Designed miniproteins, single chains. Designs and how they scored, part 55

Each design is a single chain, and the fold is of that chain. pLDDT is the mean over its residues in the fold that is shown.

## One batch from the design tools (miniprotein)

Design m2022
Fold by ESMFold2-Fast:
Structure m2022 (fold): chain A 76 residues (1-76)
Amino acid sequence: SDEEKIREFVEEEGKKLGFSEEEIKKLTEMAIEYYKKNKLPLEKFLEALRKSMELLKQAKFPIESLPSILDLALSP
């Protein structure tokens, strides 16, 4: 399912970026909720999600900022 693909993606990318298991769990829940609400093509969403997670880690933003950063990443 798309949700399983998102879970696997967040776990793999989150581990690479050095997020904790608890942060990965919360990021996964937020990512799935965002995906369901915004009805995006999966491939486009996963690309935006990667960039958003990288920005969260680089800028040291709280993980709760993910939806706002996804909005920016997906805007034209």
Scores: mean pLDDT 85

Design m2023
Fold by ESMFold2-Fast:
Structure m2023 (fold): chain A 72 residues (1-72)
Amino acid sequence: SLAEQVAENKERIVERAGALARKAGGSEEEVEEVKRLAEEMMEAAAAGDFEKAKELGEEALRLLKEVLEKAK
């Protein structure tokens, strides 16, 4: 069903975002924050709020960049 496909894609994206943050040397708190932002981004997109989804996605990428910079 569409609902199952949306849920599966959301979970996959959230898990991949968290894995990237962890591989970058992020703390457990930073990993959870990236996962939260990714989940909210997917929920905003599902609700048709593409402007909010873009803002949340940009925030997640910004946090990932900060984690990578700390790993130097």
Scores: mean pLDDT 79

Design m2024
Fold by ESMFold2-Fast:
Structure m2024 (fold): chain A 66 residues (1-66)
Amino acid sequence: GLEEAVAHLEKKIAKDPNNAKYWTALGKAYAQLGDYDKAIEYLEKALAIDPSNEEAKALLEQIRAS
């Protein structure tokens, strides 16, 4: 489930905190759980690491437009 995905991603981030893909995936998972504040926070972290991350940009814009 989404809760297992979140736990798995948190473990990956603990080992590789500079991987923008893991932060993007965590932001996406929190958005699917309805926690938009956490989703925005984690997507902003992804963009701080990789400003060119198209998925993080698109998802952040989608959440903020809602």
Scores: mean pLDDT 83

Design m2025
Fold by ESMFold2-Fast:
Structure m2025 (fold): chain A 86 residues (1-86)
Amino acid sequence: MEVYRPDELLLELLRKVGATKDTYTLGEIILYIYDYIVKENLLDPEDPRIALVKGTLLGELFGRDRLDINDVPGIAELVKKHSTKV
């Protein structure tokens, strides 16, 4: 199973949702991102498939105002840009 070391900004986000490790699988990182979206109440009340991330740590990290939470491949690509494969 491939594991990744998040960059400092991604690791900060993961630690806000209780992550304690230095390396993670891609799936673990994506699940923590979903935990962050839910805990910060970022889901659009008019369209809960969309996370409104503008002005948040996640929005800063990915350079996005909005994320489609069902676009798992797109989220995975963004995570890879902020991680080093180990």
Scores: mean pLDDT 84

Design m2026
Fold by ESMFold2-Fast:
Structure m2026 (fold): chain A 64 residues (1-64)
Amino acid sequence: STTEGIINGLRTLDAEGASRLGLELALREAKEAGDEKTVEVLERSIREGLSGREAAERIEELRK
């Protein structure tokens, strides 16, 4: 799924030291998919200075 791809991309890029790039790419993908809840989580994570790993965990919480 698009959401699973976003989560995996965020975790991978964070592990490679490119957390900010991962967040920006994930935000673009979520906007293109029309996933407003994931967009809100990603925009908040960027504003709060969270890692891609922390953003991925927040997105996983939306799927509960």
Scores: mean pLDDT 84

Design m2027
Fold by ESMFold2-Fast:
Structure m2027 (fold): chain A 65 residues (1-65)
Amino acid sequence: SVRDALAAALAAALAAAGIPVDAEGLRQMLSTLSDEQAIALARWEAAHLPPEAAARVEAVVDALS
C-alpha cells in the first residue's frame, strides 16, 4: 500500500541520516492520514533531511504517483 511503501522509505531515509525509527510506528502514524496527506507529510519530512536521504524518499513518492 502507499502507506507501507512511504513508511519503509521514510524509515530507511531517516536511518541513513542517523535517525533510526521503526517502520511500523511510522505506518501507524501515516494510517491516521489520507494517501494525499501521507505523501505531503513524506515530502515535508524529506525537505528537512540531507539531500541524499531526501532523494530516496522523493524516488518512492514519484513511483507511487
Scores: mean pLDDT 77

Design m2028
Fold by ESMFold2-Fast:
Structure m2028 (fold): chain A 72 residues (1-72)
Amino acid sequence: NYEKLKAALDERIAELMASGKITPEQAELAREILDKMFEELKKINPNYELTDDEIDALVRTAIDEAIARLKR
């Protein structure tokens, strides 16, 4: 669900920011992308019970897209 998905994203962002691999702007964009992805999933499947693998895939996709859009 949303809380689990958001917690996973925040944990990964914290790790990447601590190691200097992502900027604050990229972190903010990744959160925005994840929120939009979640809203789209909710429209398609109101019962959106995501597996751990699906959560990991969504988190990685949001971060990768944010990095690609806001390259240094």
Scores: mean pLDDT 79

Design m2029
Fold by ESMFold2-Fast:
Structure m2029 (fold): chain A 67 residues (1-67)
Amino acid sequence: MAASRDEAGRTVTQVANLAQEMVDLGGDPKEAQQLIDDAVRAAGARDGSQLQQVLKQAQDKLDQLKK
């Protein structure tokens, strides 16, 4: 369904935004790019579970950088 594809795209965008914020806070750009790459691969494979795991990992890493 197009709606499911749109939701996967939104999740990839969320990971990309979190990754950019990580870099802006002094995080490793290579780690940030890896998170984006992992999210894009999961979305392309239609693996919603993997995509959600990547999103959580990005959120956790960003939270660690803020502490």
Scores: mean pLDDT 79

Design m2030
Fold by ESMFold2-Fast:
Structure m2030 (fold): chain A 78 residues (1-78)
Amino acid sequence: SALAVGALSPEEVEAQVEELVEEALKALELEDPKKAEQEVAVLISALRLLAIATPDPEVREKALEKAKELEKRLEEKK
């Protein structure tokens, strides 16, 4: 996997979550709806993987909530 979650501190995992959310919000603004859907889907998957891999329950809940929010925004574009 390209994600080195096991080597990261909880603070570093939280920073990764925030970075993925920022990239997903940028992807949602893409003019091509299919490209936006593909990019956001990849980032949602990465957020869910971070949530599964993190031992911190607060970081896990944050990652899952952000993934759900992005899924909702993506459905609004379909």
Scores: mean pLDDT 76

Design m2032
Fold by ESMFold2-Fast:
Structure m2032 (fold): chain A 73 residues (1-73)
Amino acid sequence: MLEAIRASVDPELARKQAEEMEKKAIEYAKNGDISKAVSYATAAALMYTLAGEPEKAREVIEKVDKAIEEAKK
């Protein structure tokens, strides 16, 4: 029964959602909305982890951090 719950989490769908959230996080970071940028970045990282791609989760945090610092200029 636990496998049925896990089967409802589609890794491909999780990856697509992570990519969408990553794009929104970067957009908010560039606009100076740090709170939303961090929220979407965290959501994207969690979705990448669920998709079995923890390396991409790390990359999302790094990209958003860079975008936030660039927006401070």
Scores: mean pLDDT 77

Design m2033
Fold by ESMFold2-Fast:
Structure m2033 (fold): chain A 62 residues (1-62)
Amino acid sequence: GSLIRALAMRDLGLSEEQLEEMEALVRENADLPVEEQGRLLAERFGLSEEDAVGLVRALRSI
């Protein structure tokens, strides 16, 4: 995995499987604004909206 994935797992306590699921959700919802994609991740994985939005931005830059 990339350094970004390793940092997200460490800092947010996410598993590799959770990150792969998040990547899939971001790809499937690419038509939505970053803030809306962040809300979906926050709701599904129990992240803060701020952390989730930051992660969406990072995943979309890969």
Scores: mean pLDDT 75

Design m2034
Fold by ESMFold2-Fast:
Structure m2034 (fold): chain A 61 residues (1-61)
Amino acid sequence: SMEEEIAKLELERRRRIFAVANEVMEKGNGVLSAEQLAELQREVERIREEHERRVRELEER
């Protein structure tokens, strides 16, 4: 169902955000400076845009 597909996309979005947060933390040696926070925000925004696009594709079927 569409609900199941949307739920799967939500789970994938959560996993991608977690992975990106870990990667930014590793690059910063565990410190979230202003630069690392800006990078994290940019990556999270990118993930949000991709998720919104995929949900729209499902809804337009």
Scores: mean pLDDT 80

Design m2035
Fold by ESMFold2-Fast:
Parts: C-alpha cells; structure tokens; sequence
Structure m2035 (fold): chain A 116 residues (1-116)
C-alpha cells in the first residue's frame, strides 16, 4: 500500500485527481486505513466534491479519532460552504490536538475575520 500512496500523492501533486483517487481506492481495497481515507478525502476536496470529501474524512476519524488533518480538512469544507461557525469549530478541534498546526492556525484567523 505504501507504493500506492506514494504514486497517489504524486498524481495529486500533478493535478491528476482522478488517477490519485483510483490509486488510493486500490490501496484501501488491500487494507483500510485512516491515511487512505484521508488521502481520498483530499483528492475529492481538490475536485470540489465536498460531500464525498466529508464522508471520507469522517471514515478517517472513525479509524483515528485524533486525526488532526481530518479536522483541518473538515474545517476547510465548511469554510468553502460559507459555514464559518462550523469551520471555526473544526479548526479549534485541530489546534486543541496539535497547537503547532500552521495550516489550522492560518485558517482559524481567516475564519475569525469572516465572523467579525
């Protein structure tokens, strides 16, 4: 599965989101993992398929309830939907688990500006 995750990440970075999804789905068919669900969620988020991204981040949290990246990405989904209060909630959860998460800190400040 490590090779499939590496190839999927390379596809994602190249903007080949559908190829990344296929590689991550193959990895998950071999073994279920929070990393696999997180990566699928990120690929769907890049495609703008927010409902699918949301579903996969929840599955990642089902396997790893303290997954900081899943909470950060859930915050980003709600930010894109214009639900700034719920985006704030998820970014605060991410920062409570990892106070040094720079992406969550940056996005939290961005949300706070929207709520003023």
Amino acid sequence: VEKLFAEGKAALEAGKYEEAIALYEEALSIEQSAEGYLNLGEAYLKLGKLDLAYSYYLQALGLDPNNVEAYTNLGEIYYKLGDYELALYYYEKALKLDPNNERAKENLEKVREKLK
Scores: mean pLDDT 83

Design m2036
Fold by ESMFold2-Fast:
Structure m2036 (fold): chain A 50 residues (1-50)
Amino acid sequence: SALAHANLGAIYLKQGKDGLAIKEFGEAVRLDPANPEVHAIIRKAQEDKA
């Protein structure tokens, strides 16, 4: 599901696996482009990296 890809991307980003994170975030948005939960997970993951 889109949420599973978004969460997997967040885990990869936390581990420094930026390429895998970008791939998973892209898949999450492709599967459900208007889902606010997907966008919230991606935004939070990017904020937590800073």
Scores: mean pLDDT 81

Design m2037
Fold by ESMFold2-Fast:
Structure m2037 (fold): chain A 108 residues (1-108)
Amino acid sequence: SPLDKYREAALLLQEIAGLLQEALDKGEVTPEMYEKIKKLFDEALKILDELTSPEAQRARELVEKAKKLFDEAYKTNDPELLKKALSYVQEAIDEVVRMIERLEAERR
């Protein structure tokens, strides 16, 4: 169902946010962490591409911006870019959660 896809997207984005916070706390994105986070971004984008709501479209655009900033942060070792990537992931989570709450309110 669309609701299950939004819930799956939210879980993937929350995992990405947790890993980005871990990288910030450690002061480093390891190669292993980079590959894992990159894969999670691709999985989240794939699910969001299957959703047609304005909230899903905004979430997808935010996730694409976050992925680009994360790739740049890894290459430059810039914690400010990593913080911006995390901020965009958090905004994408808010968009997805808003849609989950709306769909849950419309169900029995």
Scores: mean pLDDT 89

Design m2038
Fold by ESMFold2-Fast:
Structure m2038 (fold): chain A 95 residues (1-95)
Amino acid sequence: SNLALAYNNLGVALQSQGRYDEAIESYKKAIEIDPTFAKAWNNLGVALQSQGRYDEAIDVYDEGIKALDAAGLPEKEKSDLYANYLKAATFKAVP
């Protein structure tokens, strides 16, 4: 969807400006429009991590993996979500 892509790109631009709350809202809009948009799931999780919101980032990566699985997408499309899930879980475990 052109609209999902536009929201994702808006989120990337906002995040590059340090506007993480607005970027998160834009990524959520992209996912609402296209729940199979793996990059939007990844970008949302990374933005949440950047705010120290590791539990929410872990949940987002997990939900993204489930959404891609439900749509029948191949494992390669989920690789970034798995990698970022493990990173967020490790970071949450450190004091």
Scores: mean pLDDT 85

Design m2039
Fold by ESMFold2-Fast:
Structure m2039 (fold): chain A 74 residues (1-74)
Amino acid sequence: GAKEYADKAVEAAKAGDAEKAKEYADLAVKEGRKELEDPSKVTEAIGSILRAIGSAFDAGLKAGGLELGLEAAG
């Protein structure tokens, strides 16, 4: 489900694997969108989607973040 993919996205982000983090985050969003159709899962699905998006963004920032960090230091 969305939670499982969100967890994998977080682990990929921690490992510095931006490509896998993005892939798992996309899967978490797709599964979470389906889970949003179930009223009992809405809060959990939203949480999983946000966590997955945040993880992919963090991994993307880490992959490109040295450039942004160097620009911000100027």
Scores: mean pLDDT 72

Design m2040
Fold by ESMFold2-Fast:
Structure m2040 (fold): chain A 75 residues (1-75)
Amino acid sequence: MEDVEELLKFIEEAAEKSTEEADPWTVKRIVDALRDLGASEEDLKKAEELIKKLNPEQVREVFARIAELHRRRMA
């Protein structure tokens, strides 16, 4: 799905700029949300490794983008 691909690209770019470690619970929450949005298991495995590197500001931005995509799908 195009919107999920854009979010995955954002996560990849964000991970390149950060060496922080996200809490395992936060990683699981984002991965579960991406699965709900229709991401493939292959994309989810890749995203999980990238999400682990995100800082708190990047995590907040990812959650904001997920919320926007959920709102769009409920329309």
Scores: mean pLDDT 78

Design m2041
Fold by ESMFold2-Fast:
Structure m2041 (fold): chain A 59 residues (1-59)
Amino acid sequence: SSALEAAEEAEKKAEELLKEGDLEGAIRGYGQAAGLYHRAGEYGKAIRLGKRAQELLLQ
């Protein structure tokens, strides 16, 4: 679905930002990807990425 494709692209962008050292961008990106996965019905991925964003914020 277009929602799933958008979620996958957002996750990839968040991973790229994290590798570049943009922690703030990665946190926002993982949060956005989590919301998009939730919209796509991919609840497991949404929960996992939402937790990852929170873990990065709390380090």
Scores: mean pLDDT 87

Design m2042
Fold by ESMFold2-Fast:
Structure m2042 (fold): chain A 75 residues (1-75)
Amino acid sequence: VEELAKKSLEELRKYVDDIAAELEAQGRTDEAEFVRNAGDLLLNLYEKGEITPEQAARGIVEAVRLARVNAADAA
């Protein structure tokens, strides 16, 4: 059970890194940094048991969506 949760965490971390790298390659450095920072915060909360993998995944998806609408400039 814990191994499956850790595997999901690893997959989420890779997803964040992949999206951030894609944005950075497109010259969207601020959006890439926003996604990385949001991902790091959410994954850290998940590792501490403060949120579920599902909550972490939802938060990451929301952060990516916000980045794509230039929400980073409004924070």
Scores: mean pLDDT 74

Design m2043
Fold by ESMFold2-Fast:
Structure m2043 (fold): chain A 89 residues (1-89)
Amino acid sequence: MEEVREWIRNGDVEKLKKIFDELAKNKDDKGILEVFAISYEVLGDHETAALYREFAERGVSVGVARLMLLDNVPSVEEAEERLEKAKNA
């Protein structure tokens, strides 16, 4: 969870892709997409989490879902603000 946020903060999308590719070697796309959905739900990004769950249900590839995530991920500041609000709620 924290690693994903740090990669987004640093603009380390290539590192994030490498980790996701390693996970893909031992899991089907649906399983990996579900992990992403849970990760973003914990970060307080329920919209991105819902998108990943929809991709998993539709049988979308991890590559396509990751591309859509990068295009639609809120800024790190927005993600941290949402997470902090969730902790104080």
Scores: mean pLDDT 58

Design m2044
Fold by ESMFold2-Fast:
Structure m2044 (fold): chain A 91 residues (1-91)
Amino acid sequence: MEKLEEIKKKLEEAKKILKEAKEAFDKGDWEKVEELIKELEKLIEEIEKKLKELKEELGKWTPELLELEMELGVIAVAAAVLKLVLKKKKE
């Protein structure tokens, strides 16, 4: 349960960073968007690692772990899209 709560807390942090990145993007603050995307990418990697560690300890993907993995996937796709759009705006 402790690792699960840590993962949920980090997912909440990732959602906040994504929201801040979108707000910075809307304001044309490309430098801020780039910084927030880098922080978000690091956090996504941490969450992925913790999910894999917890799955290994449990020996299987539980429905709850799969739900968290799906949620992380949505955040990762949103970050990747924002990064791609940012690259086009800077060029």
Scores: mean pLDDT 81

Design m2045
Fold by ESMFold2-Fast:
Structure m2045 (fold): chain A 97 residues (1-97)
Amino acid sequence: ELSEKEKEELKKELEEAEKLIEEIENSTPVKKISEEEFKKITEKLVEEMQLAFAEGNYVEALKYGIKLAKAYFDYGDKEKAIELLKEMIDYFKKLLE
């Protein structure tokens, strides 16, 4: 079970994820990175996220997940970015219950 401090930190990251959804929904998607750059960034972030989960570091896992969603947005995939953020919010909220 998560400590009270970890629960508080996780709740703060969830609030940031919810704010990011609002920001993305109100933004025009602009492709800022190439497909090759996107692949490198997402592969690294997925590896870091998986490592954080394996270590039981759920706060870091959520932070990497938020960065992954931002990478999708920077690649111009606004719908996928929002989808990932919503999936993460649902998962981590259940973890807190």
Scores: mean pLDDT 85

Design m2046
Fold by ESMFold2-Fast:
Structure m2046 (fold): chain A 66 residues (1-66)
Amino acid sequence: HMLSDEAAARFSRIAGEVGRQLVAEGKTPAEIIREVLEALRKYAEENKDQELLDFIESLEKNRAPP
């Protein structure tokens, strides 16, 4: 699944914000990826963002969605 420009912008903003905080806390790359994906899923659920949820599921399943 491909994100719209708007959903991709939200994904990048949230992932960047959470990722920067986790890096500052000294988390490993694997921990950062896991926590970023969890934070993105939570935000998407709260905002009823089906497009973002589908994209996150695609990432988790295939590691590299189109």
Scores: mean pLDDT 75

Design m2047
Fold by ESMFold2-Fast:
Parts: C-alpha cells; sequence; structure tokens
Structure m2047 (fold): chain A 55 residues (1-55)
C-alpha cells in the first residue's frame, strides 16, 4: 500500500462525518470518508485524522 491512514488518540471514524486530516504538516478538510480515501489513493505517505465531525 503506497499510502496509509492513522487516527489521533481518541478519534473514531464514522461513515457520515466530516474529517480534518494532517498530511505532511498541512491540515485538510474532507466532507466524507470517500473523499479522504480518494486523496490517499493519489498521494504517498501517512495521513493522520485529527478531528471527526458528524454530519
Amino acid sequence: MSSGLTLAPGIKLHPNARYQVRFQGKVYTYPDLQALLDFLASHEGIAEVVASTPL
């Protein structure tokens, strides 16, 4: 797997949630899990989920 995902302590993934992700020192916001997975498919490295907000 050319990319990966990790969770900050206390963070849980929800199917219908907005995610904030730290990747290579930058923070990105994704409207759902599929958008986050599409990002990971296009980038090498580890992304860390730092916040999850239910919709």
Scores: mean pLDDT 74

Design m2048
Fold by ESMFold2-Fast:
Order: C-alpha cells, then structure tokens, then sequence
Structure m2048 (fold): chain A 86 residues (1-86)
C-alpha cells in the first residue's frame, strides 16, 4: 500500500543519512559500514525499480532491509547509550 511505500522511503533515507555520516568518521570500520550501507541501499532501490515498485514482494524486501539496518544500528545506539551513562 501507499503507507508501506512511504515507510520504505523513510527507512531508505535514514539509511542513506547514517551511511553518509559514517563515511565521514575517521574510524576505518565506520567508513566501511557506511560504504556498505550506501551500496546496499542503491542496489535494493535498483532491484525494486526493475521488479516494479508497486509489487508486494518489492515492498516486503524494503521493509525487511529496513528492519535489519535498524537492528544493526540498535546495537550501536545501545553501546553509545551505555558509554554516555558512564
């Protein structure tokens, strides 16, 4: 539905923002993670266009990708939160 498309766009934009921020970090692992996220975002966007973005399966792929990315960043957020609490 339209709502799922909007949610997928928001998740894609968040992933792009985070990848851009990470690429500007000095730590090599952060740069690598940022580049990987940017590449995956681009590849998934291209695949959705090729397979018809209106297809339910394409929407599901974007949602699953968004959940996985948020789960990975959730670990980083928790680690940062623990550091800030010290």
Amino acid sequence: SLGYLLLSIVLSLLSSFLSGWLVNRSYPADKLLGVVLLALNGLLGLLAVRQNALTKDAIAVFLIFGIVVLSIYGVGFLSLGVQLLK
Scores: mean pLDDT 57

Design m2049
Fold by ESMFold2-Fast:
Structure m2049 (fold): chain A 79 residues (1-79)
Amino acid sequence: GLTELIEETKERTLKLAEELEKEGKLEEAILELEIGIGILGILLGVAKLIKDEEAVKKAEEGIRELEERKRELEEKKKE
């Protein structure tokens, strides 16, 4: 369902960003996090429209986690 899609999107995005960071590909890792945030934002909009409270919560949590990770990588890139 929608909740599973949100969780899968978050997990896949975090894993890919971690793999890219380990390779020193910081710009690509940041871009993947931006794409994931965008997808979760769309899914959050859908969840709100259909009043799926669990999906709303999961999407908001996922967006926060990806945004925090993006901030960490952006700080690392500025070095």
Scores: mean pLDDT 88

Design m2050
Fold by ESMFold2-Fast:
Structure m2050 (fold): chain A 62 residues (1-62)
Amino acid sequence: SISDQILQQMAGMYYDIWNGNFVPNSQLQDIISRVQSQMSNMSPYSQSVANNMISQFQNYIK
């Protein structure tokens, strides 16, 4: 599904950051917005995973 694809994109960006790769704030903000827009289409488990990654990305945007 689209919600699964966007969550996988966010997970990929999370992995990039974890490995020390630079990800621009604009891309972090974009993926957060896209994941939030798809949140209603996700399972409760996927929503929990998404919210955890969003919180971590928001800490990086500073």
Scores: mean pLDDT 82

Design m2051
Fold by ESMFold2-Fast:
Structure m2051 (fold): chain A 61 residues (1-61)
Amino acid sequence: SPEEEKLRQEAMKELDKKVEEIIKKGKEEGWSRDELLDRIGAANQEIAAELQRRLAELRAS
């Protein structure tokens, strides 16, 4: 649905912002590549879980 597509697009934008923030923080703090990848992976899982929750709520409406 258009509403579901909007939620997916918003989730992608939010993930892009979080990844950019992680890269900036990692550069400032001197994180290793593995640390950066772990944090990016965690952000991706968090955003995916939030998207699934919001989609479930929308479908229940």
Scores: mean pLDDT 85

Design m2052
Fold by ESMFold2-Fast:
Structure m2052 (fold): chain A 61 residues (1-61)
Amino acid sequence: MEELEKKIASLGKKAQEILKKLTPEQQRDFLEAYENGDVEKLNAILKPLGDEELARRAAAA
């Protein structure tokens, strides 16, 4: 499990923001998808967070 924690940290600042903003259910889904190597599910969880930030920055520009 410490390896999983290290792998999540290797995702960089994004991983920290995800953990901070995830609901308990989303956190479970994230861990499950990561454990199973379900990249599509990981992208589905990450996309809303990244999309909102990117959309906000683009609109502000």
Scores: mean pLDDT 60

Design m2053
Fold by ESMFold2-Fast:
Structure m2053 (fold): chain A 67 residues (1-67)
Amino acid sequence: SAAARAEAEAALRAARELIEELKTKELSEREKAILATAAEVLLVAAATYGADEEEIRRLREEIREAM
């Protein structure tokens, strides 16, 4: 549905913004853990609304690389 697609796109956009912060900001280990957890929750939401599995896999790898 159009609503599910919009929710998936919004969740992916929010996850990408948090991943960008993980890559660019000077963060404590606690701050990294909080942002990584929030990004992972958003990726679960995106998957639930039908986001592309390959895109989610790539973004999960980016989270791991940024930790």
Scores: mean pLDDT 89

Design m2055
Fold by ESMFold2-Fast:
Structure m2055 (fold): chain A 92 residues (1-92)
Amino acid sequence: MDEILEEMRRIYEETKEKLAKTSDLREQADILEESLGKLTELYMEAMAIMRKENASPEEIRRLREFMSDVIVPLSKELARIRRQLEAERAAG
């Protein structure tokens, strides 16, 4: 479990570094799509392990906080970028 949470945190940090290095909306969308795919797979794996192993409330809270503090904001950012790309396509 801790290994999965640490890998998820690593992916998040690498994602932030990649996003900071580009101003291209399409490239940012591609980075976010790839990272969210990986994070979602790891999150689902962590949830399956916790369900099977009767995880503590604190472990469930840590995973829920990662969803709220990382995955949800990244998903909202991807939605924002996709909306901007759609608007640019309509304007061009």
Scores: mean pLDDT 82

Design m2056
Fold by ESMFold2-Fast:
Structure m2056 (fold): chain A 61 residues (1-61)
Amino acid sequence: MEFKSVEEAVEFLLKALEEGKLTVEELMKAIEEAIVKDYKDEFELAKEVVENALKIIEKRK
């Protein structure tokens, strides 16, 4: 799923946490994995975090 802005990506992550679809620990892991790739663009970094979070959610069933 494509996001149009960093704010949209952040809102998605916050809503997933609020709805219990994602835990804080899972979000931290998604962020850590994205940071390792050293993106220059904040938006590219945010997209990677969301993609990592979605993979975690799907694996959880």
Scores: mean pLDDT 75

Design m2057
Fold by ESMFold2-Fast:
Structure m2057 (fold): chain A 68 residues (1-68)
Amino acid sequence: KLREVYRLLLEKYGTDLEKVISKEEFKEILIEAGFSEAEAQEILEKYFDKEELTLKEVLEILQKLAKE
């Protein structure tokens, strides 16, 4: 599931680490990658304290999730 999130992020946003991703866009990517709505909301509530994050910040969230 996390590998699929990573693949979708690279496909949609490329390798530009400064690219801005909204909370709603990231939620859609999580659901598309196979997370449930409840799992996606839990991730957003835990890691998204703003309405927009950079691709770099989103990738850091994935790294934290992979360690769990």
Scores: mean pLDDT 78

Design m2058
Fold by ESMFold2-Fast:
Parts: sequence; C-alpha cells; structure tokens
Structure m2058 (fold): chain A 62 residues (1-62)
Amino acid sequence: SEADELLARISALGRAALELPDPEARREVIRLVVEALEALAAGDLERAQALVDEAERLLAAA
C-alpha cells in the first residue's frame, strides 16, 4: 500500500540520517522524518509524502 511504501522510505531516511557527518543536517532530516511519521499516523498521506520528499532532497544534498 502507499502507507507501507511511505513507512519503508521513512525508515530508510532515519537510518541514513544517523550516518550524516553534519549534526545540523542530521537534526533537520530526523525532524522531517518524525513529522512524516506523525502525518502518516494521522492518515495524511499527502503531507507524509511531501515531508519524505523534502527529507530525501536534504539527504541527497548533504
């Protein structure tokens, strides 16, 4: 399902964030991951998707 795919992406982002050398970038990605998980738990798939996309963009730039 879309929710299961988002949960998998959130989990991958959380793991990747822990390997970031910049503590500020790590903190930002973790915050987005937490917000995405809360949106997913609330059933707001559109918000969860947007937050995951932003976290992936920040991770790719780091």
Scores: mean pLDDT 87

